# Designed miniproteins, single chains, continued (2): the designs that were tried, part 75

Each design is a single chain, and the fold is of that chain. pLDDT is the mean over its residues in the fold that is shown.

## One batch from the design tools (miniprotein)

Design m6584
Fold by ESMFold2-Fast:
Structure m6584 (fold): chain A 65 residues (1-65)
Amino acid sequence: SLEEKAEELIKWAKEKGIPISDEKAALENAKGFLEKNNYDVEKAIENMDKALEENPEAVPFLFSK
C-alpha cells in the first residue's frame, strides 16, 4: 500500500539519522515524494540519498513543514 511504502521511506530516514519531529507530517511528505517518483520506493530512496549527499540539511526539511 502507499502507507507501507511511505513507512519504508520513514525507516530509511531514521536509519540515516534524520530527525522526525512530526511522524504524521513526515508520512504525508513521504507519500508526496513517492507520488513524484511514480510510487517507486527504490527510486524515491535513490533521489533522497542524492539530495542528502548534495545538501545534507535539505533532506530533514522534507520530513517537516
Scores: mean pLDDT 73

Design m6585
Fold by ESMFold2-Fast:
Structure m6585 (fold): chain A 73 residues (1-73)
Amino acid sequence: MSMVKKIEGYTMELLNRGKKQEVAKLLKEVAGIEVDVNTTTDEEILNIIREVSEKDPEKGEKLLKKLQEILAS
C-alpha cells in the first residue's frame, strides 16, 4: 500500500471517530493549511490531505507519523 493510501486511511478513521479538529490542526502544523471544521466537509479534508501527501513526500511522512500517534492515543 502506498504512503498516500495509508495517510488517507488513517485520516478517514480519525474523521469517523469525530476527530475532525485534530485532523485540521495537523494540516495547519504540517502543511500550513487552515481549514474551517464547521464548513469544510470530510471529503474536502481528504482531498487536501491527498494533495499535500502527493505533492510533498516529506510533509506526507510527517502526516503519517502524526496520524498514527493520534490513533494510538
Scores: mean pLDDT 83

Design m6586
Fold by ESMFold2-Fast:
Structure m6586 (fold): chain A 57 residues (1-57)
Amino acid sequence: SEIKEKIRKLVEEINKKKGLNEKDKEETFEILDIKIEEAEKNGISLEYILKSLEEQL
């Protein structure tokens, strides 16, 4: 999914800014995957997640 790839790239950029180690980066992606799954199950637009992450940059 194009939007899922955009979301993952934004999380990577945010993680780089925070200077997280590899273990912490893995945990943020695990949490992200759970949030995306919950959003899809509940009919929440992934655009909302994307915009929230864009505002952090």
Scores: mean pLDDT 80

Design m6587
Fold by ESMFold2-Fast:
Structure m6587 (fold): chain A 77 residues (1-77)
Amino acid sequence: MSLVEQALKAIYEGDLEKFEELLKKMSKEEAEELIRRLRAGSLSFRKEDILAALEKLKEIHPELSEEIDELQKEIEA
């Protein structure tokens, strides 16, 4: 199972601690893939879990903050 797939499962389970540890192991390319998959499958997650996950993602990969902010706005609408 890829790090991206493990991270998606952690969000679904509400396990933010595991999600954070997985994010620290991710490359920029893997983090970008995670954002793309969250955008495509956002309706499969509880809104609170996905928003908490995006906050953690922005903290650990601040270079992706613009893309994360755009996705957060779409989910909050």
Scores: mean pLDDT 82

Design m6588
Fold by ESMFold2-Fast:
Structure m6588 (fold): chain A 86 residues (1-86)
Amino acid sequence: SAAAEALRAQKEAFRAEGDKRIQTLLDEALRLGEQASELERLSKENPEAGKRAQEARDELGKLVSEMVETAVERGRRVRALEAQIA
């Protein structure tokens, strides 16, 4: 899916920068995204799979939010350090 491709691109960028926390959250998000897609495919024949797909999407949303917050805070800290050095 387009979402999984975007997450893989973001993983490569954060990997190069050495941010282990962002990398861990991104790996978890990719796993949940793939799990949700597979469960959604199965939901046509099994309502419980649809419920599990929604749970995986909800967990994915929380991890993406944590990843964004971590990246924003890291960016703020880097900029504050650069301002002190200048």
Scores: mean pLDDT 74

Design m6589
Fold by ESMFold2-Fast:
Structure m6589 (fold): chain A 93 residues (1-93)
Amino acid sequence: MAKTQEMFRRIGQALRERLLARYGPLEDLDPEQREILRRATAAAGAYLAERLGMENPAREEQFEAARSHPEALRMAEELIREIDRLLAEWEAE
């Protein structure tokens, strides 16, 4: 179980670094882009938690927040693909 939390943390950090490289600092985003990123990252985090077998009582709310916003849903799908890639890289090491 400790390994699961460490994996969540490391993949989360890698995603944050890639988001910073693509979009810049969160504080520099306009309010609409910030809301899109917030919804998308919540859904991606819920997906990662589910893939790692972690309990998440906010799972449905986080996925619904992304589904209710088309641009957030597209970003969440991109982040989910990146999570799948990072998990595969983690298994290879």
Scores: mean pLDDT 77

Design m6590
Fold by ESMFold2-Fast:
Structure m6590 (fold): chain A 94 residues (1-94)
Amino acid sequence: SAEAERLREAREAAARGFAALAAVSGGTQDGLIAVARITGHELAELGFEEEARRAEADIIAAAQRGPDAARTTVERWGRLIEERLTREEREAEE
């Protein structure tokens, strides 16, 4: 149940964080960077340290290249984190 609770919290954190990133992706670069750092920190605390670090770095770099690059990178990392969550949830059920 501790593993299931961690994965539930990670899914909720990812859903909130990537929704917030999508909402700010058309706004200021500083706003997007701030949300990326907050989301990365929350996911790292929940055991997704390497993915969180890479996602944060990629999103910050993409933000500097423009809003379309930022949006595409946010969408890609949202899918990658979702895939890992789904995989770990299946493993926790076995």
Scores: mean pLDDT 83

Design m6591
Fold by ESMFold2-Fast:
Structure m6591 (fold): chain A 83 residues (1-83)
Amino acid sequence: MSEEESLQLLIEGLDEVLKLYPDDYISYYDRGRAYLRLGKNEEAIKSYQKAIEILKKKLEKYPDNSILKKLLKDAETGIEYAK
């Protein structure tokens, strides 16, 4: 199996997780990274944007959570690499 085939299978698995758990910001972030590795930059940006949207909503309730802040920054960095 090629790296491209392995990444596509990962994305398909993440899509199934997101059907069951549509607020799973980690799965959106991981899907963004997988699309970026495939050179699918527009899909990567959309996945990172969805992760950012959910993370910002969680940070309204947990404003001092360093893990959520780091993941938000990492997702924003992912968008910069996809431009």
Scores: mean pLDDT 88

Design m6592
Fold by ESMFold2-Fast:
Structure m6592 (fold): chain A 77 residues (1-77)
Amino acid sequence: SSLQELAERLRRAAEELRERGHDASANALESAAVLVEEGRLDEAVSVLEGGAWYARRQGDDEAAELLEKLAEEVRRV
C-alpha cells in the first residue's frame, strides 16, 4: 500500500540519518513511520515538523529540510 511504501521511505531516511549521527532526527522518522502505518497522519506530520524545528535549532539544515520534505509527503496522502 502507499502508506507502507511511505513508512518504508521514512525508515530508510532514519537509517541514513542515524549512520550520520543524527539520532534525534532518526528517532522522529521512526516514530512517524509507525504513525503512518497506523493511519495517524496528522500526528506523523507533527512529529516530523517538530523534528525539523529541533534540527534547525541545532544548525542541521540538511536534516531539517529532509524532515520537512517527508512531512509534506505525509500531508499529501
Scores: mean pLDDT 90

Design m6593
Fold by ESMFold2-Fast:
Structure m6593 (fold): chain A 96 residues (1-96)
Amino acid sequence: SSAVKAVEEAKKALLELVEALAAGDSERMNRAAQRVADAAKELEKLGLTDEAQRVREIAQEAIDALNAGEDPAAVRARVEAAMEEVLKRVEEKEKE
């Protein structure tokens, strides 16, 4: 589905954002942040406004955690867990 594909893209972009932030790669970070924004916008177009907002919140939480000096591996694991919850919400809404 387009919604599941958008969630999968958001997850990939968020994990890339975490790695780029940890590496201090500003160009890679900006590209990953744009991909997250684009995926969230696609979810909004599909009527999944709450899920789009949650993706943005996950991105901000990851940025804040890394800026606070948290371990990138721990931040990555939290992003993966949070995005699994977003995927479950999307799948529940696509029930038929």
Scores: mean pLDDT 86

Design m6594
Fold by ESMFold2-Fast:
Structure m6594 (fold): chain A 93 residues (1-93)
Amino acid sequence: GASLEELREALQQVVAEATQLAEQFRAQGRLDLAEAFDHIAQGARAALQGRFDEARAHLARARALLSRLPEPYSQLVAKVEELERAVEHLERL
């Protein structure tokens, strides 16, 4: 199983990558994707700060936004669900 340190490192990587993707999509005028990735970054950041209710709210919003998009973006819903499970695991540690 993942250690507390490994989970925190993984969440920090998600913050960095999702922030970068949100900026890239915003620059491309893809505001729906930018909003979804901004919520992913905010959710991961909230989890790192122990704000688990805020983390869950942001990730639920990201999942809802991505589920409205056509393939292949709808497949990102599964990755957000994996992140939600990682947040739940971190809260229990």
Scores: mean pLDDT 88

Design m6595
Fold by ESMFold2-Fast:
Structure m6595 (fold): chain A 100 residues (1-100)
Amino acid sequence: MSYEQKVDEYTKLFNILDKNKDGKLEGDELIRLLKFLNFPINEVPSKKQFISLLKSYGISEEEANSLWDTIDPNKDGSISLNEFLTLMSVLEEKTKALFA
């Protein structure tokens, strides 16, 4: 499956969750995404929860910290489409390595 095909699928998922069409996932939208990924979250995740989430997917703590700084540079608890695509790309690469 090509990178372009994966980007299309993730973009569709983002658009379904982005109810207000502001190009960001925040609050309830971000919580819905995390629940869709089968993680029990009651509120917007803290940095610690986010890092723990990524580590459960095989992302190193260092990579998770770097992604946190990339995804939420303003520390406002929101994630843009480009930041989301970066996250999904890293997750896909790590899951492939686990099955290689």
Scores: mean pLDDT 64

Design m6596
Fold by ESMFold2-Fast:
Structure m6596 (fold): chain A 56 residues (1-56)
Amino acid sequence: GPLLEEARRLYAEAVARGDGGGAAAAGQMIKLVEEGGSDEDARRALEAARRYLAAT
């Protein structure tokens, strides 16, 4: 779904930049979506991961 696609894109970007913290955050998002966390919780965590990557 769209959340999983976005999380995978963030993961790929973080890895390409050598941002281990960003990669870990995006990896947690992928896991959360795959393990069936609520869509709202997954979306909020994804927004937090985007802000983290933008701020670092």
Scores: mean pLDDT 69

Design m6597
Fold by ESMFold2-Fast:
Structure m6597 (fold): chain A 61 residues (1-61)
Amino acid sequence: SAEEAIREAEELARTSPHPGARAVAGMGLKEARDLLKNGYSPEEVAEAARRGVEGGRQAEA
């Protein structure tokens, strides 16, 4: 769900020991929140948050 994707991005942005991972997750989180505020679909919001999570996880490698 969009809420779960946002929560995962929030956790990664807050808790990752890797600065790059926090930055990427934070960017996706900001995008997802902006989309949500502007009435975009839950699917679009979830996609923005998931991109942040996936990019953040890749930055940890």
Scores: mean pLDDT 82

Design m6598
Fold by ESMFold2-Fast:
Structure m6598 (fold): chain A 72 residues (1-72)
Amino acid sequence: MDEKLRKIAEMLGVSVSEIRNLSKSTQENLIKVLEKGEESGELDIAEGVMALIYGVERTVKRIEKEREEKEE
């Protein structure tokens, strides 16, 4: 798992810590996209899809943080 997260971070041009700070569900989604890209040889498409998932992921993480802050 950590090795795949490092590959995703490198492909997206972000730190591994940034990927690890994302939700587990989205980390799993990113891993699935990477695996499909590796299997099909369509890494360029997989990278584009991962970039979109990462954008959505940043939004989900922000919503989770805002929800936690409202409960405080």
Scores: mean pLDDT 74

Design m6599
Fold by ESMFold2-Fast:
Structure m6599 (fold): chain A 71 residues (1-71)
Amino acid sequence: LDEDVAKADEAFARGDYETAAEWYSKALTRALQAGDRPRAAELSHRLAEAYEKMGKTDQAEAARVAAELLA
């Protein structure tokens, strides 16, 4: 989980938003499987930011809604 987030953050920092979204999505799945709702909400927000940077507005909105439901 934490390693997945670190890889996503590194990809995001270098402007590789597609790779960042893949790692945040993987981390989100792990957080949900662990029942860690606060972590899942945080990761959903980060995933939404990555989608926004890619211009994927519908996916970004879906991730934001997911974050609200988990909080």
Scores: mean pLDDT 82

Design m6600
Fold by ESMFold2-Fast:
Order: sequence, then C-alpha cells, then structure tokens
Structure m6600 (fold): chain A 108 residues (1-108)
Amino acid sequence: KLEEARRLLEEGKVEEAEKLFVDILKNSPDPEVRKEAAELLGTLPLSEERLQALIDVLKNDPSLEVRRAAGEALARYQTPEARQALIEASKKENDFLERLYYLYLAQQ
C-alpha cells in the first residue's frame, strides 16, 4: 500500500495518494510504515484533510517516532492550527527534549 501511494504521487494523482496515506496512518499495524506515510503526506501541498490527518496522528499515534514524523510534517505547513497542535503535543510528551523539539517546531 505504501509503494502504491508513492506510485500515485509519481503519476500526479495526489488526491488518490492522499487517501491511501490517510488509510495507512489510521490502519497500518507497522509504526515504520505509518512513520513513512506521515513523512510523505507532509511533502504534499497544504489541504484541510492532510492537516487534520497529521494533527490526529500527532495527538493519538501510540509510537513516539510516528508522532514526531507528524509534528515535523505539520511544521512545514506553518499554519496557526498546526502550531497550536504542536504546542498541545508538547504538553503531553513525558520526555523533556521531545517537548522542547515540538516547541521548536511550532516556532518555524
């Protein structure tokens, strides 16, 4: 599925690729696959669906590495909503350095 989504991006089928990335983020049991989907979704132009999918992952994904990838993707959009999500995520992380990293990303 991840390779299929990447192929759709190469073909310029951005909306079809987005739907597959969102499905992967929600349903894939493999955190490495979800992490790569978050990273790739973050390379796409801003849309409300992409923004909300990344915010959901940042708040709710059980893997720290996946949440971090979503945070980095959100930082690229530089919207007030993305910044607020990063600030809220910093309050939930137990690791002091990870909290500082999210605050740093919110300032970009």
Scores: mean pLDDT 80

Design m6601
Fold by ESMFold2-Fast:
Structure m6601 (fold): chain A 94 residues (1-94)
Amino acid sequence: GDRLAELSARIARLYEKYKDEKPMSREEFIEYLQKELGLSREEAEKVLSSLVDAYNVARGKTDLEIDKLVAVYLAYQAKLSKKAFEELLRWVEE
């Protein structure tokens, strides 16, 4: 499907909604990936490096976990704030 397009459209709207908030740091994204998805630091760094690396780390995971990994990569690239990222994750989990 067009799931990547849906994620991208949601991220654009969240960026506008929270444009006055500071971007979430790289370390905050790494901490999220380690705590919530059980990734090592090396795996978390790969997720943030490229979309291809995010999909490679997602190999063998559930559809929801794959969606979360891709959402994290896209949120990091878009420089989303913590508030925007948390709203994105709530939407992904629905």
Scores: mean pLDDT 84

Design m6602
Fold by ESMFold2-Fast:
Structure m6602 (fold): chain A 64 residues (1-64)
Amino acid sequence: MKAVLVVAGASKEQAEKAAEIAKKTSGATEIEVVIVPDKETAKKLAKEIREKTGTPVGLAGLEK
């Protein structure tokens, strides 16, 4: 199944590492990574993706 990981304020390398962890914990076979500049944008985008598409969405980089 496809899942989306939204990462706030992270480098591409940090986002890829977060995607690997999310793949192991969620059991998703495919994870699409979306990098956004801040945690508020990340939370809003993740909510919209979940509500409009039904796709599982993870969040990372909220600790910045």
Scores: mean pLDDT 73

Design m6603
Fold by ESMFold2-Fast:
Structure m6603 (fold): chain A 65 residues (1-65)
Amino acid sequence: GPAAAEAAARRALAGARAVLATGDLTQIKSALHELERLLPRAPAELRPELEALIGQMRDTLARLS
């Protein structure tokens, strides 16, 4: 339901930010896939944060790879 989708999105955002800080490419790729999977189901309030972080993670992968 909507509450579960919001909780999943918030947890994924927190995890992705932590992983991004480590520079671990394998973990960043996994976190990116999770964010992209959650984006279509995310509440409107969280979509800008998800889209911004997806963009930042893609940039980081391009820079580090």
Scores: mean pLDDT 83

Design m6604
Fold by ESMFold2-Fast:
Structure m6604 (fold): chain A 107 residues (1-107)
Amino acid sequence: MVEELKAKAEKYEKIANELLAEAKKTGDKELKIEAILYYGRALAYQTAAETGGNQELKDALETVARNRAQYYRAKLAGDEAAAKEHLAKAEEAAKRAYELLERIKKE
């Protein structure tokens, strides 16, 4: 439901802000990556709420957020092959989310 999606978006944004604040204090790159993940989740839930609670769109945008986080983790590890794989998966999910948004706007 739209109200539940908005509440989760607000919760995830709060978590992301707290993680980013700690990352700035400590210089911890993993906390910064976790903040990026939760900002992406907040955006996924907010966008789904704005589109009448579309679960496919939420799932596609969460897939973008997860693969973007894994991309940054792979970059930190020096694993360029894993980084490219996760970036490609994020781009595929982003394309899916775009196609879903266009379909919703035409309804």
Scores: mean pLDDT 87

Design m6605
Fold by ESMFold2-Fast:
Structure m6605 (fold): chain A 104 residues (1-104)
Amino acid sequence: MLEEIQEVLESLKDKRNLIKRALTPLLDDPRVSEETKKIIRAVLAILDSENAEEAYQALKEILDGDEDKIRVVINVLKGLSNVTDPLLVPTKFGTLYAKELAKL
């Protein structure tokens, strides 16, 4: 887990601000479910973390220790590492999240 989180933090270091700006407005969108907003808050918490240990503790707190949901967040972030256009981030997030939910 910590090794995977560290790899995600390194892959996203130059994209953190881009992803944060694209996803933060979704927290104020009434069309987005509270469950989806919880996943978005977990994604944002990882992007605000300085190291893998801090990120993992934030994930456990936000997701109530649900290892399946923690795995969903990590896999979604891995998929976002190749995004270059901020306008495509919400659509890519939705597609990746739906794909991960289908595995549960």
Scores: mean pLDDT 80

Design m6606
Fold by ESMFold2-Fast:
Structure m6606 (fold): chain A 60 residues (1-60)
Amino acid sequence: MSAEKRAAAEALAAEYGAEVLAFEGDTVHLRTDMSEEQQAALAARLAELGLTAVFARPAP
């Protein structure tokens, strides 16, 4: 992954209120308390950058 794509992914995550946990190749691991619809919207925006979003469940 390029530094530019990483920075763009971090900016999008911050805009949506998600925390970036890790980057693995083109996959972004995120933690968020957002609804499934908001997670889908963030995933779609990341997909426009060629990235796959994976959402971790919030800790109980």
Scores: mean pLDDT 77

Design m6607
Fold by ESMFold2-Fast:
Structure m6607 (fold): chain A 82 residues (1-82)
Amino acid sequence: GKKFTLEAGNLTITIDTEKGTLTVTFDGETAVVPIDLSNPAEYAGVVLRAIGLQLDLESIKDEAEREARAREIVAEYAELGK
């Protein structure tokens, strides 16, 4: 299957179109969210959100603030994956 990986600091976002999953990893913490690949609007929204998160994290110049934001993102996605 086709995999897309985005990196922003130590945060890694992987979209696996074969498994239908979005995986967010930071500092040993991993969140996995299922993606409905049969809905093009939902899939496009997931991709655009991932790009937005990368840009937001790259806009944070302080490393500690960037790490705090990355932890929040992993926690948010862990809730979505329940």
Scores: mean pLDDT 78

Design m6608
Fold by ESMFold2-Fast:
Structure m6608 (fold): chain A 67 residues (1-67)
Amino acid sequence: MAAEKLAEVEEEAKKFLELVNTPLAKEAAEAYIKATKIALESGDVSEETEEKLRALELIAELAKQYA
């Protein structure tokens, strides 16, 4: 389900925040996490929600490459 997938990506974003000790990066990731939570609470299963999921996945992938 999209909701379950959103929660999983949110967990990965939280792990990324622990690795990146930069205020700007933390703020950006927190903004995406917050937007994802809002979409989840609204029950929004739209292309915009999928776009946010992909963005968080890319952030996690970058963290792995540079960790």
Scores: mean pLDDT 62

Design m6609
Fold by ESMFold2-Fast:
Structure m6609 (fold): chain A 88 residues (1-88)
Amino acid sequence: MLSEEERKREAEAAKKALLELLEEGEELIEKLEENPSKELAQKANSTLVAAGVLLAEIKALGALSEEEIRELEERLRRLGERFDEVVE
């Protein structure tokens, strides 16, 4: 099992990757809201799925605060809601 310090480093790395995916997802959804396309919808969906997987891994590591996890969950949830509105 990883040490507490190693677990924290893994969680921070995963958080950074998740924030990058959330940013990419926001950009894709904004483009999709302006110009709906199947290709953009597929990319946005794949990005949101990958973000969900990373969030689950971060939660499993248990090294981030509950507040940090809540903020990440809320951001991902809001993006998912926007995506659903655009794709019906």
Scores: mean pLDDT 83

Design m6610
Fold by ESMFold2-Fast:
Structure m6610 (fold): chain A 84 residues (1-84)
Amino acid sequence: MPFWEQLVELSESLREFFKSYGIELPEIMTVEELFEAYKEVMEKFDKEPMSPLTGILLDEMSEEEKKNLINTLIKVGKIKLVTP
C-alpha cells in the first residue's frame, strides 16, 4: 500500500533503541519495514509487540491507529518523511 511504502528517516535515538535489541537499522527505511523490525524485536525476545511511545499493543492497532502512530513519531521528531 502507498502509505506502507513511504520512506522515513529514523532518528538516532530510535536506531539506538533497535540496536539495544541487536537489530541494526538503516537511516532510511519504509514504514512497513519499521513496523516489521519492531515486531521482529519482540518476537525474537518472546515478548508481545507494543508501541514504545503509546503503550498500545501493535496487534490491537487498526490500520488508522498505525498511521496515527507514524504521524505522532514524525510530530515528536523520532522519524522524518523522506521527500519523494
Scores: mean pLDDT 69

Design m6611
Fold by ESMFold2-Fast:
Structure m6611 (fold): chain A 90 residues (1-90)
Amino acid sequence: SRPLMEPKEVLEKAVKATLEGAKEAGIKVEIEADYEKATIKVTFEEDGVKYTVTVEMTPDGALPTSASASDPAVDAELQEDLAALLAKVA
């Protein structure tokens, strides 16, 4: 079996890609910016799993506000990590 990315690493790579660019994140990414909502959608694929993370630019920094993974088991873990992160800022 191959090592899968940890959910925390997925969220951290999306934030890094948003702030520092795809090269610094070390992954191939597609970035879509919504300047009206101050959000950036980061899409990338790692080990055959496609990740999509929406990062919101807040006064306190870049915050992942939504995330999904194409693998249901990975997506479930990603949702749990995202919920834990968002609970700390609510």
Scores: mean pLDDT 73

Design m6612
Fold by ESMFold2-Fast:
Structure m6612 (fold): chain A 88 residues (1-88)
Amino acid sequence: AEREADIEALKALAPEELRAQARANREAAERALANAEKYGLDEEVIRAALEAEERMLEAVRRWEREGDRDAAAEEIVRAAEEAERVAA
């Protein structure tokens, strides 16, 4: 249910909205990584989040190029799931 809801929500967004969200998340993660040692944050978790956001941006680029919105939404959810596994 949650995974299907996430995919449906992503499919409702425009590529510009997905890019803006991924870039904002990436900037937040980059700031967290820069301060990780100072504040005792888990660099592995932050790097996994950065990787997920980069995969999301690439999925949006492929969607715009190839027109497969369903495949892009699926890849974005998969990238987020992999980052959450590192955080667990």
Scores: mean pLDDT 76

Design m6613
Fold by ESMFold2-Fast:
Structure m6613 (fold): chain A 85 residues (1-85)
Amino acid sequence: TVIKITITGSPEKVRKAVELIKEAAKEAGVEVIDVELSGTTGTMVFKGESKEQLYQFAQQAYEKAVAVGMDSVTFEFIKEEEVKK
């Protein structure tokens, strides 16, 4: 199961939030698949063992982003990324 997290804000806040979210993923045992930074937008893709694990991680990621003062945080669950090629 895969989750995509998109954050928007000032470039400085986006960079800080991405670093904190990556640290939270490592602590939660969630795999970092991709991280893309484009000025005021950060897009991150994570893989977890279960939707419940990803939901708990998403809550922690949201709390980190709010603490940094992000303008928006969006979560999208992607099941197709879990399908083996």
Scores: mean pLDDT 78

Design m6614
Fold by ESMFold2-Fast:
Structure m6614 (fold): chain A 81 residues (1-81)
Amino acid sequence: QAARDAELLAKDEAAREEIAKNVTQPVIDRVKEALSIPDEEERQKKLEEIREEVRELQVKRDLEISPGNSALVKALEEIEK
């Protein structure tokens, strides 16, 4: 449905904005360059490489904020007092 597709696109744009703030400009430029590739096969290959790198960064980021991490522990202590 068009409305739902617009919502998903908006969420994807918000995620891209957060990546822009927390990730270096070169990564963003690589994503844009991959999306501009007219050859579908090359575009998919490039996007898969970028997705794998982003996935690795996401996993590492989640590990940094996992239970036991000092920053997360401090946040939980502030909530509980």
Scores: mean pLDDT 58

Design m6615
Fold by ESMFold2-Fast:
Structure m6615 (fold): chain A 75 residues (1-75)
Amino acid sequence: AEAVRAQMEAAVAEAEADPNSRVVAAGMSASGQAGVVVEERDGEIVVRVFESPDASEEEREAIRGAEEYARRRQA
């Protein structure tokens, strides 16, 4: 949980530090064991997925669904 949150916070900080990148959306599973950060870089949408080995199959499916949704909004 804390490891995924730390990775997401680092990814958000990196995107915000880059003038050509910005965070569009971020989300984490209720347990905090899976998460997604969506950023825009040079006009392109980049989706980054973070997953703990302890993430449940339902959490993995939820994050995968969010990733597909973000990609479809860009396509």
Scores: mean pLDDT 73

Design m6616
Fold by ESMFold2-Fast:
Structure m6616 (fold): chain A 116 residues (1-116)
Amino acid sequence: SKREQFLQEAQRLWTDTAKEVAKILEKEGLDPKPALKIIEDEQSKLHTRLTAEINNDTASVQELADLFIKSLKETQKKVIEEAKKQGASEKTIEQIKKLFDQTLAQLKAKTQQLLS
């Protein structure tokens, strides 16, 4: 189904974002493990919610996308807070913000593709 395709693409997008967050933090010599754990925990919660909505036939692709966007924004906030706690530079924080903006743009594009 289109909703199952959304779920698969959402998982891929989370995995790619996690890898890029790790690279950004490692480039400054910071520990990526706490931020990766935040992303994994939020991804697991989102995956469980999206799977339940699909199984119960209660959500459209757009409603699943809205849940993803909410989770993405909360994840960005927590990752930035953790990076700041480790002493990340303003440049590193800006790179993380740009990465999450790119993830959001990709999510919106994939949602439109599935609705076409």
Scores: mean pLDDT 86

Design m6617
Fold by ESMFold2-Fast:
Structure m6617 (fold): chain A 72 residues (1-72)
Amino acid sequence: EEEVARELTKRAIEAAKAGNYDQAIMLALAAIVETSDPAEADRILDEVVKAMTPEQAKELRERAARIRADMA
């Protein structure tokens, strides 16, 4: 689970650096769902957001907040 979250996070960052923001968002959300640690979910968001435009970063943060609220 945590190993899968780390691999998904790495792939999300690479997708964002390549300009594939839709893929980056999907992979980052999958990584957040895979992690059992709320602090790790926050770190995943912060790292992926750094590789995105402000507009795409906002979309990722909003979608992540909804998923995390639904999981709680």
Scores: mean pLDDT 79

Design m6618
Fold by ESMFold2-Fast:
Structure m6618 (fold): chain A 77 residues (1-77)
Amino acid sequence: SSVKNLVAGLQQEANRALLLADSLNQRKSTLLQQGAAGTPEQALELQRAADNASEMARDAEEQAAANKAKADKLLQS
């Protein structure tokens, strides 16, 4: 049915957004670890990059939650 296709699409988009969030959170951890091993100037630059990755991860998590909520409403038929 068209509803099943819409639910599947929303679940796929939610899963893709979660994978993006996981990737960005891993990047954040890597950048912070690199900063801890470098100079204070390098640490500051890498902290800014980590903060940007964290913001992108949060946005992706919010998008995933929104798509899951839409799918759940359609399944509660």
Scores: mean pLDDT 87

